# Designed miniproteins, single chains, part 26

Each design is a single chain, and the fold is of that chain. pLDDT is the mean over its residues in the fold that is shown.

## One batch from the design tools (miniprotein)

Design m930
Fold by ESMFold2-Fast:
Parts: sequence; structure tokens; C-alpha cells
Structure m930 (fold): chain A 87 residues (1-87)
Amino acid sequence: ELDEMYEKIKKLLELLDEMAAAGVDLETAKKKLAEFAKENDLEPVIEALRAAAADEAPEEVLELLTEAIKRYILEYGSEEDRELIKK
């Protein structure tokens, strides 16, 4: 269970980093994140990200999304997941 969650979080962070590097637009970022969240039961995170991202530039949006994901992990993740954020 925790190992599976760790893998999902790692893939999510990888996706966010990839999108930030590629400079994807807000609509594309929302679509990819919503799809991933649905498949991984991260829907509450997506709602928070949607609110935070409403009027931001694409690069700033991806930075905010990454920050929100890290906060989610700190609140709901295991000790190992929290350690991953620090690396």
C-alpha cells in the first residue's frame, strides 16, 4: 500500500517536472493532472490545484501544483513520502 502510494507520488512529481521543463499551457497541465489524479485517488489535490491555478502563468502554475502536491504528501503521506520531498 505505502510502496504503491510512493510510486504514484514519484510519477506525479516526474510528470510535474516534465511539464515544467516543457512549458506546457495551463489547460494541458490541468488535463494531465486531472487524469492522473482520477487514476490514483488524488482528486482532493486537483480541486486545490484548480483554485490556485486560476489566473497564473503556465510556469507559475506548474510550480504551484508541485508545491500543493508536496503539501498533500506532508499531510497524508507516509514518513518515507515526506523524506522523498526533502530530496
Scores: mean pLDDT 60

Design m931
Fold by ESMFold2-Fast:
Structure m931 (fold): chain A 81 residues (1-81)
Amino acid sequence: MTVIVATFHGEAGKRVSKVEINVDTGEVTAYGDKEGAEEVLARLASLPASSSAWSKAKAIYEWAKSIEGTTVSFEVEEVPD
């Protein structure tokens, strides 16, 4: 199973620590406070249902970039089944 992990530092990191996107299923999991997690998920919900994991990662990047003092790092992890 392939997962894209976005880790947030600075201002956005105070509300959302990380987001995981399952490349195979398109499932997204946000880790943070309720408000921050809901904001990230709402932004992803605006994307077409056919959106790739890369489109979701781009939306997360644009969200993080909109918050001054924020840095985001992306990592691709392969998890054994």
Scores: mean pLDDT 77

Design m932
Fold by ESMFold2-Fast:
Structure m932 (fold): chain A 54 residues (1-54)
Amino acid sequence: MEKAKEQLKKTIDSLKKLGINPKEVLETIKRMAEFFGNEELKKAADELLKELYG
């Protein structure tokens, strides 16, 4: 259950080092997860968006 959120955090940390805005990436991941029916990834992205920007 927590694997998707932890993996997403590691990806976000890598993107921040590249100067990429993690908010835009998280919003894109959420939309893609919703399109493919990946509820775990969608929830992980939503939770990270709230923790970082809510």
Scores: mean pLDDT 77

Design m933
Fold by ESMFold2-Fast:
Structure m933 (fold): chain A 60 residues (1-60)
Amino acid sequence: GKELALVYAVRGLLLKYDGETEEANRDIEKARKIAEEVLGPEGADQVLKEAEARFQANLA
């Protein structure tokens, strides 16, 4: 569901922060695909915005 896409997106952002760029890009791509399948064409943008907000809250 949406939660799985969000988990991949957040994990991708954490991996990017840690310098694991290839793994980060892979996770973000999975998140985008799952979000689009579950929420429709705008779902990817919606999930990525939510993941970024949660990631920034964790780092603030």
Scores: mean pLDDT 80

Design m934
Fold by ESMFold2-Fast:
Structure m934 (fold): chain A 61 residues (1-61)
Amino acid sequence: SERERRARELLVEWLSTLLGISREEARRILESFPSLEEAIRFVAELSGMAPERVRRMIERA
């Protein structure tokens, strides 16, 4: 869906910044997760945030 596409693009941006890697590499990492929920959980764990906080940030962007 359009919402999921936008959410995944935001996660790519954040992961790229957090790890200091390219957007292309971040996209490949996130594509390894079968669901948006799993991708959110992964980014939340790396950033030290709760998954619900990451989800709220996506909704506000």
Scores: mean pLDDT 82

Design m935
Fold by ESMFold2-Fast:
Structure m935 (fold): chain A 83 residues (1-83)
Amino acid sequence: SEIEKKKEEVTQLLLEAGMYLTLHEAGDRSALEKTVEKLEEVKRIVPDLSEEIEEMIQKAREGSLTVLDLLKLYNKIKRLLEE
């Protein structure tokens, strides 16, 4: 179904964002832009949460984004798509 496809795409993108966030924390300067890129793709899939995702992108730019923030976003998207 389209819902299952969107859920799979969002899961993959947020996993990749978390991996790139971890790489950035380990000193890979290029990984920050990849984290932002993945969050922008999530925003295209779930435009209803665009404001919250923009806040997450801003946190990534500031260096305050956490894996817990990504998990909270995932749970919110999951509820939105599965209701």
Scores: mean pLDDT 83

Design m936
Fold by ESMFold2-Fast:
Structure m936 (fold): chain A 70 residues (1-70)
Amino acid sequence: SREEAIERFLAEVERLMREAGFSQEEIDTLLESLRRQIESKNYSPEEIEQLLEGMRRALAYAKEVRAKLG
């Protein structure tokens, strides 16, 4: 269902942000923004999965950049 897709998306983004070294405040802020975006634009489960793929790539890159900065 769409609700299951949203919950899975938010849980996975939280996990990836934590692994990338983001603070809980940064995680909470982004998750609230993403939830509102998904709800306001009425994203389908497929669109939510596409958004997750984009977030995976972005957060993997952020993790690499943060590791290089120390």
Scores: mean pLDDT 84

Design m937
Fold by ESMFold2-Fast:
Formats: sequence, structure tokens, C-alpha cells
Structure m937 (fold): chain A 71 residues (1-71)
Amino acid sequence: MEEELAERLREAVEKLREALEAGDKEAALKAAIDAAVLILQAAVFDLKSPEIEKLIEEASELAAKATEMLL
């Protein structure tokens, strides 16, 4: 589960980054929501690894940029 969650979170982070670069507000919002759900799953199941922690940090930074794009 940890490896599957990390892979899905990595995909969500990459999609969010791509959407932000493209200026695609809809894709950015969808990717940000997907990342948030995965972060909540990691917290609920107490999945802690350096990889997951790094991905959560990256997702948080990109989500902040997405928020500015949506405004």
C-alpha cells in the first residue's frame, strides 16, 4: 500500500505541475484534489516514509500555486 500510495501521489504531483505550466485551471484543480485525498489517506493510515514526506511537501507547494491561479 505504501508503494502504491507513493506512486499515485507522485502521479498527482506531476499532473499538478503540468497543469500549472499549461495554465489549465480545471486540470490543476482536479490534480490538487487528487493529491489532497492521497495526503489524507497517508495521514489516516499513518504511512510515513521519506518519499511520502517529500511528495507531501511538493504537493503543498504546488497546491499553493494552484490557489493563486484559481484566484
Scores: mean pLDDT 78

Design m938
Fold by ESMFold2-Fast:
Structure m938 (fold): chain A 64 residues (1-64)
Amino acid sequence: SEEEIEELRRRLEELREREREIARKTEELLAKGAPKEEIRELILEEAGLTVEQMLLFVEIKELE
C-alpha cells in the first residue's frame, strides 16, 4: 500500500541522514588527525548503515 511504502521511505531517509552525520564526523576526525581506532569505528558503522539502506531499498522496490 502507499502508506506502507511511505513509512519505509521515511525510514530510509532517517538512515541516509544518519549516514551523512557519520560522514561529517569522519571528515572532521581525519582533519584533526584522530587515532586510527576512532576512524575505524566510524567506517564500520557507516558500512553497517549502507547494508541496512540497501536492504530497505529492495523492500521498497518490491512493494512498488
Scores: mean pLDDT 83

Design m939
Fold by ESMFold2-Fast:
Structure m939 (fold): chain A 97 residues (1-97)
Amino acid sequence: MLEELEKRIKENPNDAEAWNELGLVYLGREEYEKAIEYYEKAIALDPNYVEAYTNLALAYLKLEKYDEAIEYAQKALALDPNNEKAKQVLALAKEAK
């Protein structure tokens, strides 16, 4: 999986989905700062990528960076008001602050 994602990115560095999936790999490894870097690349390529915003918000929540978690969860909700994951991250970040 990781080797296939690295190959996709090498062949097409504008593949926002591949950058988001790479972020998910590093999130699963609890390497939150690397996950954030890859989600930010996905968002830069596709500013309407709701899933990348929700994943970025979760990664910031895991790092206890509550202001950033709130910001990106709110951006996800601006694009998709019914996104339950974004609502959950927003509630948890606000409660922890």
Scores: mean pLDDT 89

Design m940
Fold by ESMFold2-Fast:
Structure m940 (fold): chain A 70 residues (1-70)
Amino acid sequence: VNFSNQGLTSLPELPENTTSLYAQDNQLTELPELPKSMQTLDVSNNQLTSLPELPASLKNLDASGNQLTS
């Protein structure tokens, strides 16, 4: 699923069978709960201060360019 570069401040609820999410270059401050099927997550260049629980299936993560603490 591709939501990149759309000026979004929030994402909709993701289907339980989502395996890839691309939401880079938005204004997101938080993410919804991630489906257990997710393998790829790109949320780079947003305003995130924290991440939700990451699914054990996740193989690729890019959360660079955010405001993550610790």
Scores: mean pLDDT 82

Design m941
Fold by ESMFold2-Fast:
Structure m941 (fold): chain A 73 residues (1-73)
Amino acid sequence: SEAVKKLAERLASFPQFADFSKEQLEEIARLLDVDGDGVIDQKELDAVRDFQKENGLEDDGIMDDKTIAALKK
């Protein structure tokens, strides 16, 4: 989808996502695009933190390897 691709391109521009593949960024973008608008705002970051808390991870909103592994369940 258009929104997912645009969000994945935005994520690729951030240093913390430099080591992620295009496919991994699209998976992350689908999860974070709660509003379907292709924008990461406060609501999307809060959703990541809530997900991290529910999975016993550090709720810093950072998409590290542990967070991504939990998302792939």
Scores: mean pLDDT 66

Design m943
Fold by ESMFold2-Fast:
Structure m943 (fold): chain A 55 residues (1-55)
Amino acid sequence: GELEKLGKEIADLVLAGKLDEAQELALKAYKEGYSEEEIQEIAAIAADIIDKQLS
């Protein structure tokens, strides 16, 4: 879904060392009307992807 796509894009940016771009993408999602719960879900998806790549 859309949250999964955003989570993966954020994870890819973090893994590439593009932390500022990852933060901007997350902030953009918040400004576009995603709820706090949806932003937390996006963050959880990104964290899971990052953890699996580093483990």
Scores: mean pLDDT 83

Design m944
Fold by ESMFold2-Fast:
Structure m944 (fold): chain A 80 residues (1-80)
Amino acid sequence: MENIKKKIEENRKKGEEYLKQAREALDSGDYDTAIELAKKAGEYFEKANDKEGVREATTLYIAASLNKAGAEVEEELAKR
């Protein structure tokens, strides 16, 4: 029988790994990658029953989405 605690820990670690990658993508201006990685982080934290991790992933997802919208506006304005 597989250890349930081991699976929870593995899911938490994957969530943290994806969250870190999402932050790095956001910092580099790769908002699409940041959005996708934040979603994956949230899924793994949810599997780990880590409500704090889910909040962090959701916050990063929102931040990346807002930055993407802002970048799209800047791109349109730059063509004037």
Scores: mean pLDDT 82

Design m945
Fold by ESMFold2-Fast:
Structure m945 (fold): chain A 81 residues (1-81)
Amino acid sequence: MQIGAGAATLTEGEVVEVVFPAELPETVAEARAVLENGSEHPVRVVEARRVQGPVGPHTRVSVLAEGLPTGATGVIILTAE
């Protein structure tokens, strides 16, 4: 089940933090990047944590993309069980 989507610029081999404007489950099962050309690529979730923000709770998710072009832009989509 899709639980969140957040915009990101990805750099191959680097961890990127994506902010989701919702309190998501700590057990994020899967993440994928949907690039601007419409292609989908799996990314590794390094960590996910809930944060109390000034406008309410949000979730910060660190993802690592391997084998993607440097500077690829797209949307990170999170899935839970």
Scores: mean pLDDT 69

Design m946
Fold by ESMFold2-Fast:
Structure m946 (fold): chain A 83 residues (1-83)
Amino acid sequence: MDAGLTSVPASVLVGEEATITAEVGDHPLRIEVYDAAGNLVAEAVDASSLTFVPTTAGDYTVVLEDAGDPPLRQVATVTVLAR
């Protein structure tokens, strides 16, 4: 089964809910979301989805990793627009 990000919103507004989904393969997934300043703002471990509400505008970085060997790693960007 192919693990990876299946849905990542390209853009959301400040204060709107953003949901990230992933397909789980043979290994547990870790999903992390970092704001434009590099602060970790949301994390889900051993999960197939993560929902967060951005409080600041800017480009947020989504990082997905599995525990495989070699590990799967995917990166996506969510652009958060000021309201």
Scores: mean pLDDT 79

Design m947
Fold by ESMFold2-Fast:
Structure m947 (fold): chain A 93 residues (1-93)
Amino acid sequence: MSAEELIKKGEEAFREGKYEEAAKLYEEAIRKAGTSLLAARAAANLAKAYEKLGDYIKAVSYAMLALAISVELELEGREEEAEEARELALEAL
């Protein structure tokens, strides 16, 4: 299963209120995506899942990971991806 497919399944689980299942799917997506916009999206979505689970420390940590990915993308000259990653991170905070 690709990182994109894992994010899609995680989003479906999140919509159904299956936040623990969504978190596991997003964690796998981050592992497969590497430093990419997909990893930032998975990290931002994972932050939202942990917020729903009441784990605010993990929620903030994964939102910060999405911001860190946006900075790395900007440093690599991937400005459009960096901006989208930043927006995803800020929405998760």
Scores: mean pLDDT 88

Design m948
Fold by ESMFold2-Fast:
Parts: sequence; C-alpha cells; structure tokens
Structure m948 (fold): chain A 70 residues (1-70)
Amino acid sequence: KPYVFTPEQRERIDAFVEEARAKGLSGAEVERWLREQGFSNEEIIEVLTRLAFEEIYRAIDKIDEQRKKK
C-alpha cells in the first residue's frame, strides 16, 4: 500500500524538492513542472508533501504566536 520509490526516483525527488525550495515555486508551478519532467502522480505527491511541510510549520508558528493562550 505505501509507495516504494526506487533509489533513482528518490534522488530525483530530493533534487527537485531542493530546487523548488530554492526557487520559491508555488504548489501549482511545482506540479506542472514535475508533470513536464515525466514524474508519476506518486512522485508529484511526495514532492508537494515535502514542500507543504514547510508551509504547515510556518502556519503553525504564526498561529502559535497569535494564540498565546486565549
């Protein structure tokens, strides 16, 4: 059930995640770019998930700042 990537796929995913981060690409731009490069849906989901972790952590940090125990 869990997706198992080959070593080559993992290497490609890691490289694209780092490049997307460096360029500050949006999720829509990343998805289009990966599709153009021939990535599978599973690979695209993995890249977007890794990028989304940064957005989620940023959002959590911002919410925590605003909360300060209501």
Scores: mean pLDDT 71

Design m949
Fold by ESMFold2-Fast:
Structure m949 (fold): chain A 71 residues (1-71)
Amino acid sequence: ATEMRAAGRSGDPAAVPALIEALRSEDEATRRAAALGLGQIGTPEARAALREVLEHGSDATRRAAAIALSL
């Protein structure tokens, strides 16, 4: 289980909404960077966003999310 307070301390919970928005970008490089950022944050919220993308995202975004979840 991920401790949300500790994950928040990494300074990235405020970036999660922006990274989720970036996952919806038409630019593949931006989507990859956003997915990697969410994977590095590793909070339950970030991982839930990556899983949602795997279910409903475009092929390119799903590929990036799968890589991020392996981090």
Scores: mean pLDDT 68

Design m950
Fold by ESMFold2-Fast:
Structure m950 (fold): chain A 82 residues (1-82)
Amino acid sequence: SEEEARRIAEGAVRLARELLEAGVDVEEVIKRVTEYLKSQGIDENIAEKVARLIVDLLTRGVSVEETIRLATEFLIELLKQK
């Protein structure tokens, strides 16, 4: 559902932000966010794409709120494509 996709994306963005603020390197953050998304039932290929988008947006200075919005939209689109 759209609500479930948003909940999952919010968790992923919060995790990525916490790890980046703690000084964890970008590739390790992508790996941990991908593992989180997989734990929520997201396919590995989709999870990695969403994790990379989240980390890219946050490292480029996009706000947490806007990153959640974009990651939610991206996750929904990828889940429709199979």
Scores: mean pLDDT 87

Design m951
Fold by ESMFold2-Fast:
Structure m951 (fold): chain A 73 residues (1-73)
Amino acid sequence: TEEEIRRLEEEAREAIERGDFDAALELAMKLHEMGSYRTAGRLLREAARALEEVDPKRAAILRQLAERVDALA
């Protein structure tokens, strides 16, 4: 439901803020499974931006994943 989608989005942003990118990715993929492709894509790009200075290779992978998710929206 829309309430569940909003809650998962909030949890994913909280995970990004904590630096828990594994949890953020899992939550973004769950949103993708629920059909929330635009929200999932935005969260993946947010995680990629946070990783850019720390792990640019992981950041690039997350950006590519976001592009694939966006293609489904």
Scores: mean pLDDT 81

Design m952
Fold by ESMFold2-Fast:
Structure m952 (fold): chain A 67 residues (1-67)
Amino acid sequence: AANEFARAAAEGYREIETHAQNGDLEKAREVAERLRERLVSLGYDPQLAERIAEHFLERAEKLAAER
């Protein structure tokens, strides 16, 4: 159960980071939204799922913007 959240979060972050690194910020945002929905479907609190997706997106965008 807890391992499903960890796996979903890890896979989601990997996809968000990959798209952000490739300059595909629009696709990174789409993946973040899909991750939020997936976490909610797994029984995670909607507000916390949103914060996790936002945090992953912000982190990936920041790393992509740094030289």
Scores: mean pLDDT 79

Design m953
Fold by ESMFold2-Fast:
Structure m953 (fold): chain A 68 residues (1-68)
Amino acid sequence: RPEENVRYLLEKARELLETHPDDVEALEQAKEIFERALDLARKYNLSPELVEEAERGIEEARAQIEKL
C-alpha cells in the first residue's frame, strides 16, 4: 500500500533525524529515506501533506548535516 509505505518511511526518517541530530551517517540515512518517501508520494499522487512532509524532512536533514 503506497500511502502506508510513505507514512512508515516518513515516521522512520523523522525518528532518525530527531534522535541523532549530530550523527552525519544517521542524518544521511534519514535524508535518503525522506527522498524515497517523496518519490513514492509523487509517483502515486498521494496527498500534498505527505509530499510536503517529505520535502521538509529532506531540507531539515540537509541543514543539520551542513552544521556539522
Scores: mean pLDDT 83

Design m954
Fold by ESMFold2-Fast:
Parts: C-alpha cells; sequence; structure tokens
Structure m954 (fold): chain A 91 residues (1-91)
C-alpha cells in the first residue's frame, strides 16, 4: 500500500541520519507541530489544516535538505513525493 511504502522510506531515511541531522529534523517537526496546533486552536477547518500540513511538510523538507548529503536528499525527495500523493488522495 501507499502507507507501507511511506513507512519503509521513512524508516530508511531516519536510519541514514546522523544524530545531529536527527536533532535538526526533530526541531523542525516540533516547530511545524506548534504552528499546526495554533491553527487548530484558532478554529481552522479540516481543509485548512490539511493545506497547512502540506505547506509545513514542504517547509520542513526544504530546511532539513540543507543539512543532508545528496544521497539522503534523494530518499527524502521520494518520501516527499509519496507523502504528497497520499495527501492528494485523501482530498
Amino acid sequence: SLLDRIQALAEEFLAGLTPEQLAKLNELLEEAARRLRALAEQGASKEELAEALIRLFREVVEEISKSLTPEQQAVLRELAALFEEHARAAL
């Protein structure tokens, strides 16, 4: 399934990260989670939250990519494409 492919690539991506890269990813994800939570608390619709999730995911991908090797970036690009496919299918 698409989710199984996302999980497999996510596990591969995470396994390839250094402790420093993983720490940076966690900081970016915590910031994204805070921004998404703030929108939900302000009464954002499910559609608005879905759009925000996609936007925040793209921002996290762009920022973490700056700290990645070309090989790690390739795995992340494939993971990002599958995530966007899953999000599009859910809409």
Scores: mean pLDDT 83

Design m955
Fold by ESMFold2-Fast:
Structure m955 (fold): chain A 101 residues (1-101)
Amino acid sequence: RVPDYSVLELTKKLSPETIVLASGLLSALLSQKTKEEQLAYIDRMLEAGLISPEEAERLKRAIENGDIEELLETLAEIVARETGAKKEDVLEFLKWLYENQ
């Protein structure tokens, strides 16, 4: 498939590490069959030290409420913190991934 022009411009702003982490986290979470499995995945991230207890609580509430906007915002904050990328650029990329999954 030919990549969308918008995503090509966005990926110029993001490091390979940022792209891998952002896409990996979102894909792993959304590939879970049930909300229960999504919540369990967040618990595994917390146990692995990848996210804080506060971030885990925010992600779980977003999943339980079906709040995709809060889910993507929280993931963007995590990725921005870990990679040094701008949160707004990561959020735009995560929104594109969500819409094109």
Scores: mean pLDDT 79

Design m956
Fold by ESMFold2-Fast:
Structure m956 (fold): chain A 65 residues (1-65)
Amino acid sequence: SPEFEAEVWLALGLIYYTLGKKYNSIEALEKAIELFRKAVELGHPDAPRYLEEAEKLLQEIKEKE
């Protein structure tokens, strides 16, 4: 179902988001953002919040080089 697919995309995004936070990894955060966007597209209610958090963190890291 689309609901289950949205949950899978969110779960994958959370793995990359956790790696991105732990290592300040631009590549991991960019991957998390892609995965969270797919979860948003499929209607996961929690995905917009995680997408916003990942995008904010990515910008903070890029500003610090």
Scores: mean pLDDT 86

Design m957
Fold by ESMFold2-Fast:
Structure m957 (fold): chain A 61 residues (1-61)
Amino acid sequence: SILERAEALAAQLPPKQGARLVGLARALPDETAERYLKEVQAALDAGDWARVDELLATPPR
């Protein structure tokens, strides 16, 4: 599920950022949340922490 995916990604983040990611995934429409989590996963897989920070600072609308 979207929340399971968000929690798995959150485990790779500092606690405050992880909690924010899970909160955003819960609040966003499912299709938006899926795209957002895919972008966060891609940034984490690339080791692009600057991109991870940007995605958490400027979530989709």
Scores: mean pLDDT 83

Design m958
Fold by ESMFold2-Fast:
Structure m958 (fold): chain A 79 residues (1-79)
Amino acid sequence: SLVEALEQALEVARREGDRLIAAAPPEARGQVRELVQQALRLFQEAIEAAKQGDDDRAVQLAEEGARLLEEARRIAEES
């Protein structure tokens, strides 16, 4: 189900987020943490939207969350 897929995505995002924060240089760590926290909130909102049957909103929120994780990875890897 979409809910199960999003719950798995949130779990992966938490683990990836922790790794990115730990890997980030000290000067970038705050920015990476903020992006990770925003991404996790978006995945949580996506799960709630999916539970309410708003699949379009759920997908939009999950895509935005994934985009923020990619930005966090870019910053963590390029710094």
Scores: mean pLDDT 89

Design m959
Fold by ESMFold2-Fast:
Structure m959 (fold): chain A 74 residues (1-74)
Amino acid sequence: MSPLELAREEMERAFEEIVARHPEASPFELIDLLGVEIARIVQELAARYGLSREERQRLALELMNWAVDRVEAL
């Protein structure tokens, strides 16, 4: 799997766990919690795959866009 595919899989798991743990959380609270997970996932994958600064930035932006869309779909 590409780093983006792995990151999306990890984000889906993190999203499910966060929503289940915080059913009353506002969209802002969910985005804050997901932002922490995005930073962790990007750092882990950057270390594992030797991602460039540009690749890390793109991955973080793609994951944030995914997280916003997913929260809006709730």
Scores: mean pLDDT 83

Design m960
Fold by ESMFold2-Fast:
Structure m960 (fold): chain A 119 residues (1-119)
Amino acid sequence: MSLEEILRQKLLELLQELKSDPRASFFSEEPDLDLFPNYREVVPNPISLSKIEEKVKAGEITTLEEFRELIERMFENRLKALPEGSEGVRLARELREEAEKKIEEIEEEIEEYKEELEE
C-alpha cells in the first residue's frame, strides 16, 4: 500500500469517528444561511466534516497538514458562530482536542511507516 493510500485511509477513519460522535452534530452540516444570514460575514470560508470527507476521497487532500488546516477551520468557524459560554462552545472545544490528538497519532504512524519503507 502506498504512503498516500495509508494516509487517505487513516483520514477517512478519523472522519468516520468524528461523524459518529454526538458532539459532532454541530459540524456534520453547514448552518442554514437563511436562518443565520450573518454567518457568511463571520465565516467567509465554510467547511464541514462531509466536505472534508469529499475532498479526501477526491484526492484533493494529500497531506496531513492540509487535513489539519481544514479540521481547524471547521472548529474555528463553529466557535465564531456559537454564543460565548454556550454548551455548544464547550462540546466543540472538547471534540477539537480529541481530533487534534487523533491527528497527532496519525502523524506518528505515518512517520513510522516512512522509516520502515527506507529500511
Scores: mean pLDDT 74

Design m961
Fold by ESMFold2-Fast:
Structure m961 (fold): chain A 68 residues (1-68)
Amino acid sequence: RPPRFTDPAFAAKEISNEEAFEILVKLYGLSEEEAKKIVKEADKDKNGKVTVKELMEKLYEYEQEKKK
C-alpha cells in the first residue's frame, strides 16, 4: 500500500533527493526526467534533502503545468 502523504508527521519528514526521486517514479508513475525536475525544484537549499510536504507541493504545481 502507498504511504499516506496526508499524515502531518510524514509530511514533515526530511528525505534525501534519491528517496524523493524514487517516490515520484515508483509511487506516482512519473518518468525519470519529470522526477528529476521536480526534485531539483523542491531542493531549494541544494543540500540534497527535501521535506515530503515540499516535494508534494512541487508535484502539485508540476501537474498543473502539465495541463498546458
Scores: mean pLDDT 71

Design m962
Fold by ESMFold2-Fast:
Structure m962 (fold): chain A 73 residues (1-73)
Amino acid sequence: KKKEEWENMSPIDQSAITSAKLAPRLTEPARRASEEGRRLLREGAPGEEVADHIGTRLGRALKEVLEEEKKKK
């Protein structure tokens, strides 16, 4: 996982490594968004509202992860 090795990797390998690196950071936000969405549905919220809520939560989490990576690298 050195810079030289990274630059010599295929785009597919680079994508796989990036996904594996980010997946642990996105797993918890995705789980929370799903749980909260399920709770809202159970409480009678419209499906559209639930979908917007999940999308907003995941989008925010993704932005935070990407911004943190940008800050470090």
Scores: mean pLDDT 67

Design m963
Fold by ESMFold2-Fast:
Formats: structure tokens, sequence, C-alpha cells
Structure m963 (fold): chain A 97 residues (1-97)
């Protein structure tokens, strides 16, 4: 099983892009965990998912925790975090060949 983990700590607002090659029709699990600094309210992070196929791009923008069906060989995830936030993204796919 192929897994990609991205952990981001924000000192200033920034964006993280992660690209993962996936087989078309493969279900992907995307889990986003946001940990705020002490005294900070967590939960305000923006996740943008791009699934690319033959000639189409499917854009999904949401706070997600769950499975996403990819229509293309590439999945691109953009995450923006606020100062003091820690963001953890976990991708799960088919086993490596």
Amino acid sequence: MAEVKVKVTAGSPYTVKVRVDVEPGTELKIEVSVTGAPGQTAGRVEVEVHARGEAKVIDKKETVSGATLADGPTLEVTVRARPGEKVEIEFAGPAPA
C-alpha cells in the first residue's frame, strides 16, 4: 500500500502542494488533522484537491476526511495553514509495484 504523509507547521500563512500519481478510478483516503497552538481554535484550513485524467481536471475544495475517487493519474493537493497551525495530510493508495 502506497502512503504519503505530509506534516506542515505554519509560522506564517503558507501553502503546501502535494502531487501523487494514482491509477484512474482508485479511491484515495485524505485525512487532514489541524493542531492549533495553545489557546488557538483549530479547524480553519483550506484543502483543495485536483484529480487529473486524460484531459479533464476535477477540483474539489473542502475540509475533508475520507475517500476521494481519482479520475486521473495525478492527484494534487493544496493546503493553506494559518500561523501556529500544524497540518497533517495522509494519502493511501494501492500497493507499490
Scores: mean pLDDT 41

Design m964
Fold by ESMFold2-Fast:
Structure m964 (fold): chain A 62 residues (1-62)
Amino acid sequence: APVRLRAVARRDYKATSPDELDLKKGDEVEILEVRPDGRARVRSLKTGKEGWVPLELLDVVV
């Protein structure tokens, strides 16, 4: 994609559904999609896995 939004997980997160992603505090992700319900689809730069996480978990790197 021509635009890559990166973010860092502000805290540990445990997936609550099969479509969500486990993250550890400090994990870097690429933001692929943001939904109006406050969820972001991300790709972990550490594992390459994709999943949904709460947008409030993410500190966007500008």
Scores: mean pLDDT 80

Design m965
Fold by ESMFold2-Fast:
Structure m965 (fold): chain A 63 residues (1-63)
Amino acid sequence: MRERIEREAEISLLIMAAAVYEIAGDYEGAAEYYRKAAEAAKEIDPELAKELEEKAEELEAKA
């Protein structure tokens, strides 16, 4: 259970990093961090992982 909480914190930090890159207009950097967050989320929240992957794909299309 503790490992899940640590993983959720990791995912949150990666999403925050992605959001900062997105706001800065660095869509390639944002997509990379959303993909990292999706990978971390796959084991604990597959639905969130799917949403993060879709977000990364959208940003790559805008880059």
Scores: mean pLDDT 80

Design m966
Fold by ESMFold2-Fast:
Formats: C-alpha cells, structure tokens, sequence
Structure m966 (fold): chain A 58 residues (1-58)
C-alpha cells in the first residue's frame, strides 16, 4: 500500500495544476488512512484530476 501511495502522489504532482494535484493527493491519502487505497482507485483519482485540470486550463 505505501508503494501505491508514493506512486499516486508522484503522478498527482505531475498533473501541472497545483489545485488538482493537491486535491488528488488529499483523496489518495484519505483512502490510505482508511486502508481502502488500491492501484485501481488511485488511478481513478489521478485520471479524474487530470481531466478536471485539462478542462479548467482550456
């Protein structure tokens, strides 16, 4: 689980929009603290944050 958290945080920081990155990191960390973080869930969160950042940047 810690490896999944690290990977997700690194990918979130790469999104380019600081607000989208911060929100994604927070959600991933909340799932980690709850013991619910999976690779699939982390990927969903990161992709949603990227989609949102792309839309507000356009």
Amino acid sequence: MEEILKEAEERARAIGDPLAAALAIREVRELYEQGKLTRERAEEIIEAARAWAAQVAA
Scores: mean pLDDT 78

